# Designed miniproteins, single chains, continued (2): the designs that were tried, part 8

Each design is a single chain, and the fold is of that chain. pLDDT is the mean over its residues in the fold that is shown.

## One batch from the design tools (miniprotein)

Design m4246
Fold by ESMFold2-Fast:
Structure m4246 (fold): chain A 73 residues (1-73)
Amino acid sequence: EEARERWLSLTPEERAVLGYILAHGPATVEEIAKALGLPPETVRRAVDSLVERGLVKEIGPGVYEPTEEAKAA
């Protein structure tokens, strides 16, 4: 869902990546790229943006999970 809050203003690619992580749990850029049919570079840019927004965090080298804020949305 789109929201008026600053950190919820996501691109379609960012929303797809966040949705995948929320549905499937912790994932790497490679796993997300393969699942969504997106280039790894596109997924990496989306993940970088989501981390800056506080919606995704890196829990290990290259492994990303949703933050509590993202899980509550």
Scores: mean pLDDT 75

Design m4247
Fold by ESMFold2-Fast:
Parts: structure tokens; C-alpha cells; sequence
Structure m4247 (fold): chain A 93 residues (1-93)
């Protein structure tokens, strides 16, 4: 859906810095539509939540196994707080 890509770009322009916006654009250009949500979530967990590659892989594996995102992120409260703070800082600017 072309409209979904435009909405993702608009969201990134509002809430993400230029470096993260460039990474979002790369994902939208290179990934097939069915992989975009996981690729964007992986980017957010690495860049905004500050998780390392092994932690991101563990979160994605747990989510694929049927655990809720809320349950998984409860195991990473500092990462959840970093993500919230990053989004709020950009929204306030």
C-alpha cells in the first residue's frame, strides 16, 4: 500500500532524527511490504531503545513465538523508557 509508506515517512519526519529517517527510507525502498514492519521494529529497538543485536533477536523471536510485546518489553524497562523519552523529545521539538 503506497499510502502506508507515505504515512511511515510522515511519522519518521515528525518523530525521528535525520539519520533514523534515512534508515527508515532505506527499509521502505529495499524491503518487500511483508518485511517492512519487522525491519522498522528492529531499527527502533536498536537505535531508539538502545538494545544490542542479540537482545533485538531475542525480542523478535519471543514475539514470533506468541508472547505479547508488552510482556517482552516488561523484561527491558530501561529500553522501553529510552524509546518513550526519545519519541517525546522529538514530539516536543
Amino acid sequence: MEEVRERIRAFAARYFDPETQARVEEILETEPPERIPEALFRLILRTLAGLDDAEVDAVLAAHRAGRSLAEIMAEHPEATERLRAAVLARAAA
Scores: mean pLDDT 74

Design m4248
Fold by ESMFold2-Fast:
Structure m4248 (fold): chain A 79 residues (1-79)
Amino acid sequence: MKRLEELRKQALEYAKKAEEGDMKAVTDLAATLSRIAMEFGADAAIEVAKEVLESLKDSTSPAAKQTQAAVKAFIENLS
């Protein structure tokens, strides 16, 4: 439980940095979501990924749009 919560918080933090233009944060976000899938299964990773998309919903930056596309692709590949 606490491990999943920490990874969730980390994914949201990387999403925030990615929308601000930190391209390394996009890679770190993808790695964190993959780690959640490996440790807790695809359903848990999809749930966190959807939460990340919701956190980026109001962001209009090109970096945020690229991050949204990457997260949507991750969900499609696991579903």
Scores: mean pLDDT 82

Design m4249
Fold by ESMFold2-Fast:
Parts: sequence; structure tokens; C-alpha cells
Structure m4249 (fold): chain A 74 residues (1-74)
Amino acid sequence: DLEKAKRILEKVREILEKYRERAEEAKDDEEKQKEIAEEIRKEITKAVSEALGKELSEEEAEKEIKRAMEIVAK
């Protein structure tokens, strides 16, 4: 479903943009970068799970994002 794929990628982009400034501020702090990356992964996993109406693991969410990218690229 192209529309679901687009929605997943749009949500991922919104989350990355939301954290962009905070990640830039923490670029010289490895521990803060890890915390921000963990928050991003959790937010993305939740957003993908909500978009698909399923409870997904972080690994499953990553697979769905890859699938969405492949669908949109065609």
C-alpha cells in the first residue's frame, strides 16, 4: 500500500527533524548522542506501529521502514 508507505516515511522524517537540533547540540557528547538515538528509535517504532495498527519490535519497525522505502522508490 503506497499510501501507508508514504505515511511511514513522513512520520520517520518528522521524528528525525524534531530531534535534529538536539542531536546537533549533542554532537560532541557520545552519551547524549546514544540517549537521543534511543529516543528516536522508540519514537519511530511507536509511529510505525501506529501507522500499521500493529505492535512492532524495533527490528520489525526497521524492516517496515525498508519496505516502505522500496515501495516509494518504485
Scores: mean pLDDT 80

Design m4250
Fold by ESMFold2-Fast:
Structure m4250 (fold): chain A 82 residues (1-82)
Amino acid sequence: MSEKEILERAIKGLRELLKNPNKEKAIKFLEELKEEAEKSGHEELAQELQLAIDGLKVTSDEGLADALKQIVEGLEEKLKEL
């Protein structure tokens, strides 16, 4: 999978998760995308996805929607750089 395809999939999936935020689903989704990034040789993107995962793991359920919004914004900026 290309870096652009992984970023677009991440942004779309996280925006859907924002409708009904669930930390476990968000983490699992990002872990799947990180595995695809690693398998495709996108090491920098894999590290950025890991940082997002680590951030979500320490985020409260009350703060989850804001954390997901911040992750989406970061991924959108990364996509603009491609």
Scores: mean pLDDT 85

Design m4251
Fold by ESMFold2-Fast:
Order: sequence, then structure tokens, then C-alpha cells
Structure m4251 (fold): chain A 80 residues (1-80)
Amino acid sequence: SREETLNKLYKELVKALTKGNFDELEKVLKQIKTLDLENGKPITESQVEPLTKSLSLYFKGFILPEQKETLKKLIKKELV
């Protein structure tokens, strides 16, 4: 299902960011954008912080501040 695909992509996002694999992180973010974020439309600048916060929850409270900043920069680069 779409929900199962999204859950798998969010797990891949956590894994890619934890390993510092930025190529995989960009790829996963583009796939999430296509499926979850208004059928691939760019998000607004004001949505970057809320989306970063929401995606950070997939780390179950174990995201480091520098990992969160990297995620925010890549969300802004790939999705805005």
C-alpha cells in the first residue's frame, strides 16, 4: 500500500542520515516528495521546519543536532 511504501521510505531516510549517505538521503527525499508532498510539488519555505521536525520523529528521539541540521538543509535543497 501507499502507507507501507511511505513507512519503508521513512525508515530508509533514518538509515541514510544515520550513515551519512547523502546521495541515498537525497534519493529517498525525492521519493517521499513524489508520494507524500502534494504529488511532487515544491513545498514552501515555511514548511521546511515543520517537515524537518516530523521526519526527526522517525529517529525515536536519537537524532543528533548536526543530523537534524543536515536533514533541514537537504529538505530545503530538494523539496523547496
Scores: mean pLDDT 70

Design m4252
Fold by ESMFold2-Fast:
Structure m4252 (fold): chain A 89 residues (1-89)
Amino acid sequence: GADTKKAEELLDKALEVNPEGTLLLLTGVLKNDEDAIEEGKKLLLEQGFTEEEVDLIVDYLRDLAKTNPQRLIGYTLQALGLLIDKELS
């Protein structure tokens, strides 16, 4: 629905502005690691995201883990690639 599109747009923004925090959310959801999710949330909040926006991202990722885990893995690989590019640049 509309919330799904908004979550996708917010996730794309999070990947661009803070790939490290986004990777922590992605890997935290994949591993069911709540400490990693909380650390990733904190990094996005420090970057200027609201609590509502971060919760939309997390809920979307948790839904992907159940309904489309291949897409969640794809986002994780994208975040890793962005971090590698940033480190090498």
Scores: mean pLDDT 85

Design m4253
Fold by ESMFold2-Fast:
Structure m4253 (fold): chain A 103 residues (1-103)
Amino acid sequence: MSEEALKRLQEKLEEAGGEIFRNIHDREKVKEILEKLKSFLEEILPDLPPDVQAETRELIDLIERAIKEGDEEAFDRVMAKLKVPAGALRVIGDELDAELAAQ
């Protein structure tokens, strides 16, 4: 039970991170991905070990703050936990320079 729940958690975090990376220019799509992830985390929470439950609750709170309050610090922490590369977030702010550097 616990080991299977941990595997499902890891797979969903990796999936969500990948989907966000692919849709990083679409704010509404990123929000939708985060809302789906939050629902999954709330569902799986009781099946996780106590130490992982604490970290999962923290992630749920960060997602809620990022979505409902537009908390940029919470959003950045969620992106870090999902292993979304900092370089991808930077490209959004500096698209032209990054595109020129790729030549």
Scores: mean pLDDT 72

Design m4254
Fold by ESMFold2-Fast:
Structure m4254 (fold): chain A 74 residues (1-74)
Amino acid sequence: SPALEALLARGRRVLAGIEEAIAAHADDPEKVALLEGLRALVERVIEEARRDPSTLPLAERILDGVEEQLEAIR
């Protein structure tokens, strides 16, 4: 599915951004904990979309919210 492939590519970019933010905030345990929570959420959303493509629209909305939170933390 092109839609699933696009979500997986987006998810990989978001996860990379989270890892960069974790490294940038390594001295801030509270921010690291929040970012680790976002990472876990993204990983779950991607896995769910792989198993059930009907979740793709919800997955896209959740990734929108994660990207918004990531920008606020940066």
Scores: mean pLDDT 89

Design m4255
Fold by ESMFold2-Fast:
Structure m4255 (fold): chain A 83 residues (1-83)
Amino acid sequence: SSLLLSALHDSKSLPLLTEVLEAAARGDVEALRRAAERLLNSDLSPEQLRSAIGALEAALQATTDPEIRRLLTELIARLREKV
């Protein structure tokens, strides 16, 4: 459906989600904390929240750094509370 395609596109085009994913990929703990807090304080639609959670779960599976894994796990849990 058009709604699913829009949600996937919004997930890829959300600047704050992109900052979180890039910080995680670099292993930049401080940048990840700042980007995560900004994402959590953003007004996200339910569709954007679901898309962000999916992208973050994929990033968590690709990450081996224990501190990055911990921060992503906490972010995912806090975003799930908003759904």
Scores: mean pLDDT 78

Design m4256
Fold by ESMFold2-Fast:
Structure m4256 (fold): chain A 81 residues (1-81)
Amino acid sequence: SVFAPLSPEERAQLQAAVAELKAEIDTLMKKLEEQGIDVSEERKLVDEAVARINDPEASLLDAGVALVTLATIYVTLKNKV
């Protein structure tokens, strides 16, 4: 069920995908900060999305919302560099 908590295996797979996307986002944030652009709001949203995935009670729906948030931030930041 999309509303049931993720199994430890499912969570590990999603955490790996999130870690890869976060590394790309962190690279974009560093480039923007070096240009003097404030990314504090985007960083807060990334931290909140990562926390949602790391919650032991996170469902597949929670994971989906967090991944969409991270993908949206990635596109937004990429358009600023």
Scores: mean pLDDT 83

Design m4257
Fold by ESMFold2-Fast:
Structure m4257 (fold): chain A 68 residues (1-68)
Amino acid sequence: GELEKKLEEVKELAGRLAAARALERVGPDAEVEVTLTDTSATAVARRGDEVAEVTLDISELVKRLKEQ
């Protein structure tokens, strides 16, 4: 339904934001991997020996969407 679609959109946006923040830390040419769960988005960016990990907790946003 519409709620499921909004949850997917929130997860996708969180993943993109986490990836952008990880890339800011190691540089735009870094390889980035994004992992999405029901409560978080984690991005790991690697550039040679440099690694940046960014985790965004979306559990509060998910709760707010489910309450509406």
Scores: mean pLDDT 80

Design m4258
Fold by ESMFold2-Fast:
Structure m4258 (fold): chain A 70 residues (1-70)
Amino acid sequence: SSMDEKIKYTIEIFEDKLNLLKKAGFSEEEIKKKAKEFLESLESNPNFTDEEKKEIKKKIEELLEKYKKE
């Protein structure tokens, strides 16, 4: 559905942003701060339902865990 594509696209944009920050030499702490700012913006975004926000948050947390282990 278009909503599933919207969630996937939002996650892909975030992953690309994390990759750019990592390449630019940002620390894990700085990356985590940027991720927190993104999640706070997501909670106030009227274009997403609470369930969509929960799914996006879960996927972002999984991406952050991956970056922490690398």
Scores: mean pLDDT 79

Design m4259
Fold by ESMFold2-Fast:
Structure m4259 (fold): chain A 68 residues (1-68)
Amino acid sequence: KEEEAEELIREARELARQLRQAGDLTSADIVEASVAHAEELKRQGNYDQAIEVAKRGIEHGRAALAAL
């Protein structure tokens, strides 16, 4: 649903911010790209795809932070 997509996008944005502050600019850019894509899908009403894209961004961000 829209609320779930919004929560996941917000989580991905926070991970990108943490990566950027930690100096992992490459991973931050990748997660930010996922956020932008998920927001566009949400704007189109495609919540299922927005959720999937946001989850992939979160997974990448968490893995990158764990590797630091």
Scores: mean pLDDT 85

Design m4260
Fold by ESMFold2-Fast:
Structure m4260 (fold): chain A 75 residues (1-75)
Amino acid sequence: SAAEIARRRALGAEVAELVRKAQDALKKNNVDELKKIIRELQRLAEELRRLGFDGLAAGVENIIAVLQKKLAELE
C-alpha cells in the first residue's frame, strides 16, 4: 500500500540520518555519541523486524556490527 511504502521510506531515511551521525561521531572520536547511535539503530532494527521489513532490518544489523567493531577500536 501507499502507506506501507511511505512508512518504509521514513524508516529508511531515519536509518540514513543515524548512519551520517555515526560517521560524524567516528570522525570526532565521540565514543558516548557513537554508543547512543548504536542503541538507536538497535531499536530501529527491532521495529523493522516487528513490521516484517526483514531485508532492511538485516541491513541495519550489518551496520550495527560494523559500528560495534569501530567502537571497540576506540576503547
Scores: mean pLDDT 88

Design m4261
Fold by ESMFold2-Fast:
Structure m4261 (fold): chain A 91 residues (1-91)
Amino acid sequence: DERAREAADEVFRMYKEMYENGPESFSEEEKERFRELVAIVKEDKEVYTRLKLRIAEYDLEKAKKEKPEELTPEDLEKYEKYIEELKKELE
């Protein structure tokens, strides 16, 4: 579904922007738009799984780069396991 793929790309861009500028940089209208786009993505299971994988990989890479001392071995294992589970859903 082209609409779901376009929505996923926009959600990922908004997610990165929210990470860089903080959640308070987003207006209530922008947060509502984000939720609407996520709902569209959720209608396509494969697109939604790919988006979750992209977000999880982004979060893990950012945590390792910016706050490695705050990332516990248990948190790292949970993230890696979640990423592997998402990859299996795409097989």
Scores: mean pLDDT 82

Design m4262
Fold by ESMFold2-Fast:
Structure m4262 (fold): chain A 105 residues (1-105)
Amino acid sequence: GMSEIKKVEELAKKAKEAIEKGDEKEALKYIDELKKLALSSKDQEVIETGTEKLIEIAEHALEHGMKEVAIKAAEYAIEVALRLEDVVKGTGMVLRAIGIILDAE
């Protein structure tokens, strides 16, 4: 629901702030919390928003040179995207996440 979406957005904001501060441990903590919340939800909007935010975090981490954070966020995005009932959207998100992992290598 909207409350879960707001929590996903708050965790994504905290992860990005941790990345900007150079705090990899805090970034990984918030990414893990976001993944767990998205995977525990039965709401497709929460799963979709969680996937989108994990991809955004991965891109942001890569831009800041945090390759390990970028890879972890992208791996989590793939895991969450596999729960999307919209197969076309889910496939697109998985491919975007794979691209981030390849760029981080």
Scores: mean pLDDT 89

Design m4263
Fold by ESMFold2-Fast:
Structure m4263 (fold): chain A 87 residues (1-87)
Amino acid sequence: SPLEKRLEIYDKLIEEAEKNGGRITLEQARELVREYAKEHGLSDAFVEGLIAELERLANEDGTISLEQLRAHKERLKRLDEGLKKKQ
């Protein structure tokens, strides 16, 4: 599902932030999303939506913290669990 693909990308973003002292730049995040989308044949709408999410999370310095990435992933995971419980 698109939500499961978003969770996979957030796992990769979290891993990169952990390797980089608890932060990732918005530029690095966009590149990771575009690379993943190209590899997996994801739609332009999916890419645009996810990049818009990352732009909303970005701080004034153009970075996204590990805490912000984890918090947003947890919100998406709760949404996924809620949808699965309704099936």
Scores: mean pLDDT 81

Design m4264
Fold by ESMFold2-Fast:
Structure m4264 (fold): chain A 100 residues (1-100)
Amino acid sequence: SLLDEVIEALETMIKLLEEKLKDPSLSEEEKKALQEIIEGNKRALKALKEKDLETALEILREILRKAVEQALKSSGEVAGLFAALGAEQKRMIELVEEAL
């Protein structure tokens, strides 16, 4: 199902982001933003597994905003990372909306 695809994508993304937190090139602000995105994605994952799509969408939209804001504040490869995260969050939002 579309929801199963989003759940698998979120689980994969969370694991990749937890590894990225180990990157010493990240500033304290960037690490904090990444941690907030990870925790938000974990909360969204829980809501999706409980089939609370409205709560999941609210959380996903919140972390999309955080990813976009940090992409604008960062530079180089780190800005690219947060921009790519924003694009992936937006794709997941669209899939959850389609599943409604």
Scores: mean pLDDT 88

Design m4265
Fold by ESMFold2-Fast:
Structure m4265 (fold): chain A 75 residues (1-75)
Amino acid sequence: DRVLAPLSPEAQALLEQARKISKEFDEALKNGDYEKAEELLKQMEEIRRQAEATGDDVAAALVDILYAVGKIALE
């Protein structure tokens, strides 16, 4: 199994939220619903800010990657 430092419960919850939003974002893009995709990207930005506030660099980095991928997809 992967050897990762244990995430705090707060950081883990934020990562799960980010993954859920990322999946919804992908489906919105596939359906051509760009308005929904933009709203989901805003939600991802809020999760990114919360992940940074936890002080968990791993969680913050993972959310940042998901947010960056979303921005590139809308470009």
Scores: mean pLDDT 75

Design m4266
Fold by ESMFold2-Fast:
Structure m4266 (fold): chain A 95 residues (1-95)
Amino acid sequence: SNQDRLIELVRRRREEFLDLARETRNSPSSVQEQKATELAERFKEELISEGVPEDEAEDLGKVTKSLILLASQGGTGRTILKRYFDGLIDAIRQE
């Protein structure tokens, strides 16, 4: 179903967000910003391709970038990112 594809996309990208945050932990802030922006923009485009409204996908992209940057700072940020995307998956299931 469309919901199953969206859940798979969010689940896969959540892991990539966490991996990027860990990989860039010791990188300069400019590198963290660039890589988080690139991945968040890609996620936004994928959401639009799966039928998410453009305005909602734009907002999710902005939140995603902020969460990746927060996760790059440490464990609390990574926990917040994980919980956010777990909540998004649950919201998609209830649609």
Scores: mean pLDDT 89

Design m4267
Fold by ESMFold2-Fast:
Structure m4267 (fold): chain A 86 residues (1-86)
Amino acid sequence: SPEELLKKAKELLENAKNFDEIYQAMVTAAKVPFTPGATASMAREAIELIKRAVEHAKEISDPEKVRQMEVDAKSMINFIKNLLGE
């Protein structure tokens, strides 16, 4: 369900200790808005989780990996905003 996927994304980000784990949290959050039954509120919360994942990665990760992650995050957020009609 979108609620379970959103919960999983939050738990992944909270427990993330390295770049790959932070990146997986971001990817999991990005799937929430496209899951059947997802609400606009859940989609907006997913955008906030994507942004938080990028900020967390900036603090503990290789700048080269973070640069690519920022490009991916911007793309994900853009697709979600298009889904929301924004």
Scores: mean pLDDT 86

Design m4268
Fold by ESMFold2-Fast:
Structure m4268 (fold): chain A 91 residues (1-91)
Amino acid sequence: SKFEEKLKEALKSGDVEKLKEVMLEAARAEGAEIDEEKLKALAELLVKAAEGADPEEIVEFAAKELGMKVNDKEKALKVAEKLIEEAKKIR
């Protein structure tokens, strides 16, 4: 889809604002109401993952900026590792 191509391009660029704008455009196209501040935090998380941030850094960022509750640290770290691997494949 055109949004998938734009998302991959934005992620490869490392531009958080560009990635946030593409995510906002995609959400609005689906009629979803989106918290722009949360989308910016998610875009920052994805860029950090693609740039090779440590899994612990990703988990801490998600907890602080996205309000995610970390009840199982090992499980959260495993999810962060998978996110980093997938983001690196795109970039």
Scores: mean pLDDT 76

Design m4269
Fold by ESMFold2-Fast:
Structure m4269 (fold): chain A 88 residues (1-88)
Amino acid sequence: MGRQYIQQGNVDQAIEIARQYMVQGNYDDAIDIYQQALQVQPNVQGYINLGQTYRMQGNYDTAIQYYEQGLQIQPDPQAQRQIDRLRS
């Protein structure tokens, strides 16, 4: 389902679907959908959600990288606080 929305250029719906997978603990599926959405259209929310998903997996280095990518698009004080926390 997520890939079909992304292929149609419906990035916002793909991000929402990936978010549902993330809250269910299906991190690998969420990551796949987020990464595909970001390949179609880079956006701050997709990067921040991808960072959060990697953080939930315990992959803090990768989480920081994606948070920083999101911040390059748009400043987000909450994302910056997550980076600072993960580096502490």
Scores: mean pLDDT 78

Design m4270
Fold by ESMFold2-Fast:
Structure m4270 (fold): chain A 114 residues (1-114)
Amino acid sequence: MAKVDELREAALSSKDPIEQIDQIIDLVELAKQYLAAGDIDGVRYIIEKLRELVDKSKDPLVVRAAQIAVDSLERALALVEAGRPISEALLEIDIGLGLIRIIRGVEKIIKKKE
């Protein structure tokens, strides 16, 4: 789990909200890889680290991105635990990633006002 801890620490230590959202995206992409490999414990560990970002981040859009990440991964995990096809779980993660990318775009627009 060293890569997960590195991404979480990078997100918490960054002063750039766009960089923090990029680290959240990387954590969700890694969770998607773990889920596809059947590593449920790896997905749960990433959810715990994303919850730390929700609790400790000061930027409202970073907090929202982390919360969307947690919600999408929890929903994907619930689908797998209910015996649904892994493709449905992966789709829930992809929907969450799409929403996080929209938030990243909004943050960029806010920052363009100097």
Scores: mean pLDDT 83

Design m4271
Fold by ESMFold2-Fast:
Structure m4271 (fold): chain A 61 residues (1-61)
Amino acid sequence: MELDEKGEKTLKGAGELAALLTGASLEEAMRAAEQVAEKVDPSKVSGIDLAGLAVKILLEK
């Protein structure tokens, strides 16, 4: 499942980047990235775009 593996890699990278940018825990940042991935296909968005949306969720808390 090449596309699913790429989506997972994008999701993990976005979560790590969101954690680093916000100072949130990796667990919280990964949950935010997963919430974004429920509404957008992580294989069709860049890791930076996904990270930006995850950052927005983390900052709204």
Scores: mean pLDDT 74

Design m4272
Fold by ESMFold2-Fast:
Structure m4272 (fold): chain A 85 residues (1-85)
Amino acid sequence: SMMLKELQEEVEEFEKLVKELKENSDKVPQDDLDDVIYMGEVFKKRLDYVLNDKTTSDGEVRQLYGLVKRYNDGVKLYLEQQLKK
């Protein structure tokens, strides 16, 4: 699925952003909170779609759950960095 590939790339970019924030990088993007909220809404909608689609493979479901976990772990780290500012 192209959407699953796009979500994977977005999670990888988000993980890189969180790492840069943790390392106190001056090149960190602005308005990150809106992007974090938006990504969460996209993951929720995709999860609902996948769980209700009888043609979705067990492998795709596992990949999506893995991406959701990685996103949630990244959000936790992102919030921890914001609280230290």
Scores: mean pLDDT 68

Design m4273
Fold by ESMFold2-Fast:
Structure m4273 (fold): chain A 61 residues (1-61)
Amino acid sequence: SHAGEAGEAAGRGGLAGDAEGGARAMQKNWGTDYESALRAAELAAAGRGSGGAGAGSHGGN
């Protein structure tokens, strides 16, 4: 899904809202602080949304 991965990365501008919601849920369920939960959620969303489009990628998957 080469085009799908590019579209996901371009459309992931809303991940901040998702990260905030996830951070709140993690703080409630895991008893972790908000900053740690938010950072983990942001990294997970960024790693997923970026699709590994770094140097040497010829169109993801």
Scores: mean pLDDT 52

Design m4274
Fold by ESMFold2-Fast:
Structure m4274 (fold): chain A 68 residues (1-68)
Amino acid sequence: SEEKEKLLAEVEALVDRLFAGMPPEQRADARETAIRAANLLYKNGYSPEQILAAVRQLLEALAADYRA
């Protein structure tokens, strides 16, 4: 639980960093998507480090898609 709480806080920090200045709707969508992905990976036994790396890549891809 504590590890999961820390992981989710780090995921939220990534969203805040990568989506700062993006429209509120896009930032909210990115946050929800990232949190869902993190929860799914955590449930399936991935390490926090693996999850943060995967979530970063997902958020970068999502940001690129929004600019397309």
Scores: mean pLDDT 85

Design m4275
Fold by ESMFold2-Fast:
Structure m4275 (fold): chain A 72 residues (1-72)
Amino acid sequence: MQEEIDKEVELALAIIQATVASMDDSVEGLKKKIEAYEKAIELARELGDEETVQYFEKNLEIAKQKLKEKEA
């Protein structure tokens, strides 16, 4: 129970971090956004939240594409 609760709290924090990072399209901001989305995906998978996994996987690909365009 405590492990599950801790993962739910971490997922909520990761979602908040991803949302805040979504407003920053700099190279550093995109890297933080990617990290936050990857964290949210891992936690959502551990909790069995398929909808959250799918949502952040799509956003992760968009963020990775934007990062490639800015680093080119």
Scores: mean pLDDT 74

Design m4276
Fold by ESMFold2-Fast:
Structure m4276 (fold): chain A 78 residues (1-78)
Amino acid sequence: SLEELRKKIVELSQKYIDLRGDIAELEAQLEEARKNGASPETIAELEKQIRDAREQLEKVSTELNKLMEEYKKLEAEK
């Protein structure tokens, strides 16, 4: 239903916001690690965690776009 689709969009939008917050936190940790002269291995691990989180964000963004397109299609039918 249109209502169920709208609820799912809201839920994924919240997940998108949460993931963005997680990425910002990891980027802050990476900056602090660089300032403190952390090992190349530590820097690489933080960079990997940021890449993995950004990949998850892209997947959530793709699903949101798909659901928004479906929502627009259903709205146009009413």
Scores: mean pLDDT 86

Design m4277
Fold by ESMFold2-Fast:
Structure m4277 (fold): chain A 92 residues (1-92)
Amino acid sequence: EKYKELIREMLKELGIEATDEQIEEIANIVKNAFETKNFSPRLPGVLRLLMETGTFEQFLEGLKRILLASKDPRLKDVDKLIEEFKYIFTPT
């Protein structure tokens, strides 16, 4: 599924390791957002789309679950990770 590839690439750019099951969970959230707006899946604008469709919280919870499972220290500083993510994937 093209949404799984999108999420895999996103997590790779953030340096986050995830299982195929975790990637699929986040991919399903993102797929719902893109299909609601009839957009083609792509990294630029993903964060804005998630906010506009009200799916950002679900995406964030999925991301936090991945960080917790991998004992990633960025879980304690998720706000900074989100700001770094905005800078990378949402043009200002």
Scores: mean pLDDT 71

Design m4278
Fold by ESMFold2-Fast:
Structure m4278 (fold): chain A 111 residues (1-111)
Amino acid sequence: AEKGIKGGKAGEEGGNRGLELGLQGKGLEGGRAAVDGASAAGRGAQEALKSKSKEAGEYASRGGNAAARGGLAAVRASGDDKIALQRGTAGAVGGAGAAWLGGKAAGKKGK
């Protein structure tokens, strides 16, 4: 549970940093932050599923969503930088996957 929460929080921090850097046109740095955030949120989501922790799943879902947004911002800032595009795409895809897994661990509560 605690490891899942920490992973989700790290994912949210990395994703928000990726978004900030992407909005500043720093696609390479923003993409790296988004990838780091997606990886942390993904680990948090796996720990949430393993421990059956709804709270950890909610944190991992938020972290994954933040990493996906940061990754997309890095993609938009990438221009002709293939490494920035690759990192941004990896952050966006990995973040979305972590958000889905975290949401599954949290359980779909009525919207």
Scores: mean pLDDT 82

Design m4279
Fold by ESMFold2-Fast:
Structure m4279 (fold): chain A 105 residues (1-105)
Amino acid sequence: EELEKLKKWNEEYATEAQRFAATMLRAIGAILDPTTSVEEIEEAVREAKEYIEQHLEPEKQAKIYEDFARTAKYAAEKFKDSNPEKAEHLERLAEEFKKLAEKYK
């Protein structure tokens, strides 16, 4: 099937910029999506962290973690009344990203 060939091509031949964008958008999407579970957010965020740590310079890592911290904080506030458990998790995630940004500053 063509879709299987495209998946293999993306994994093996997609540019670093394309892989970076896809990984970041997946993490941001999971954080902002009201239907995603805490486990799905943790998985997407873990993949994003692994990518950032392996491929980006420390100064660029700091900026991205600052952006993620703001996104997670925004999502936590949005979900505070409808899903308090998820909001609490996102607040902890925002604090974690803020600490990572300070570490790579």
Scores: mean pLDDT 77

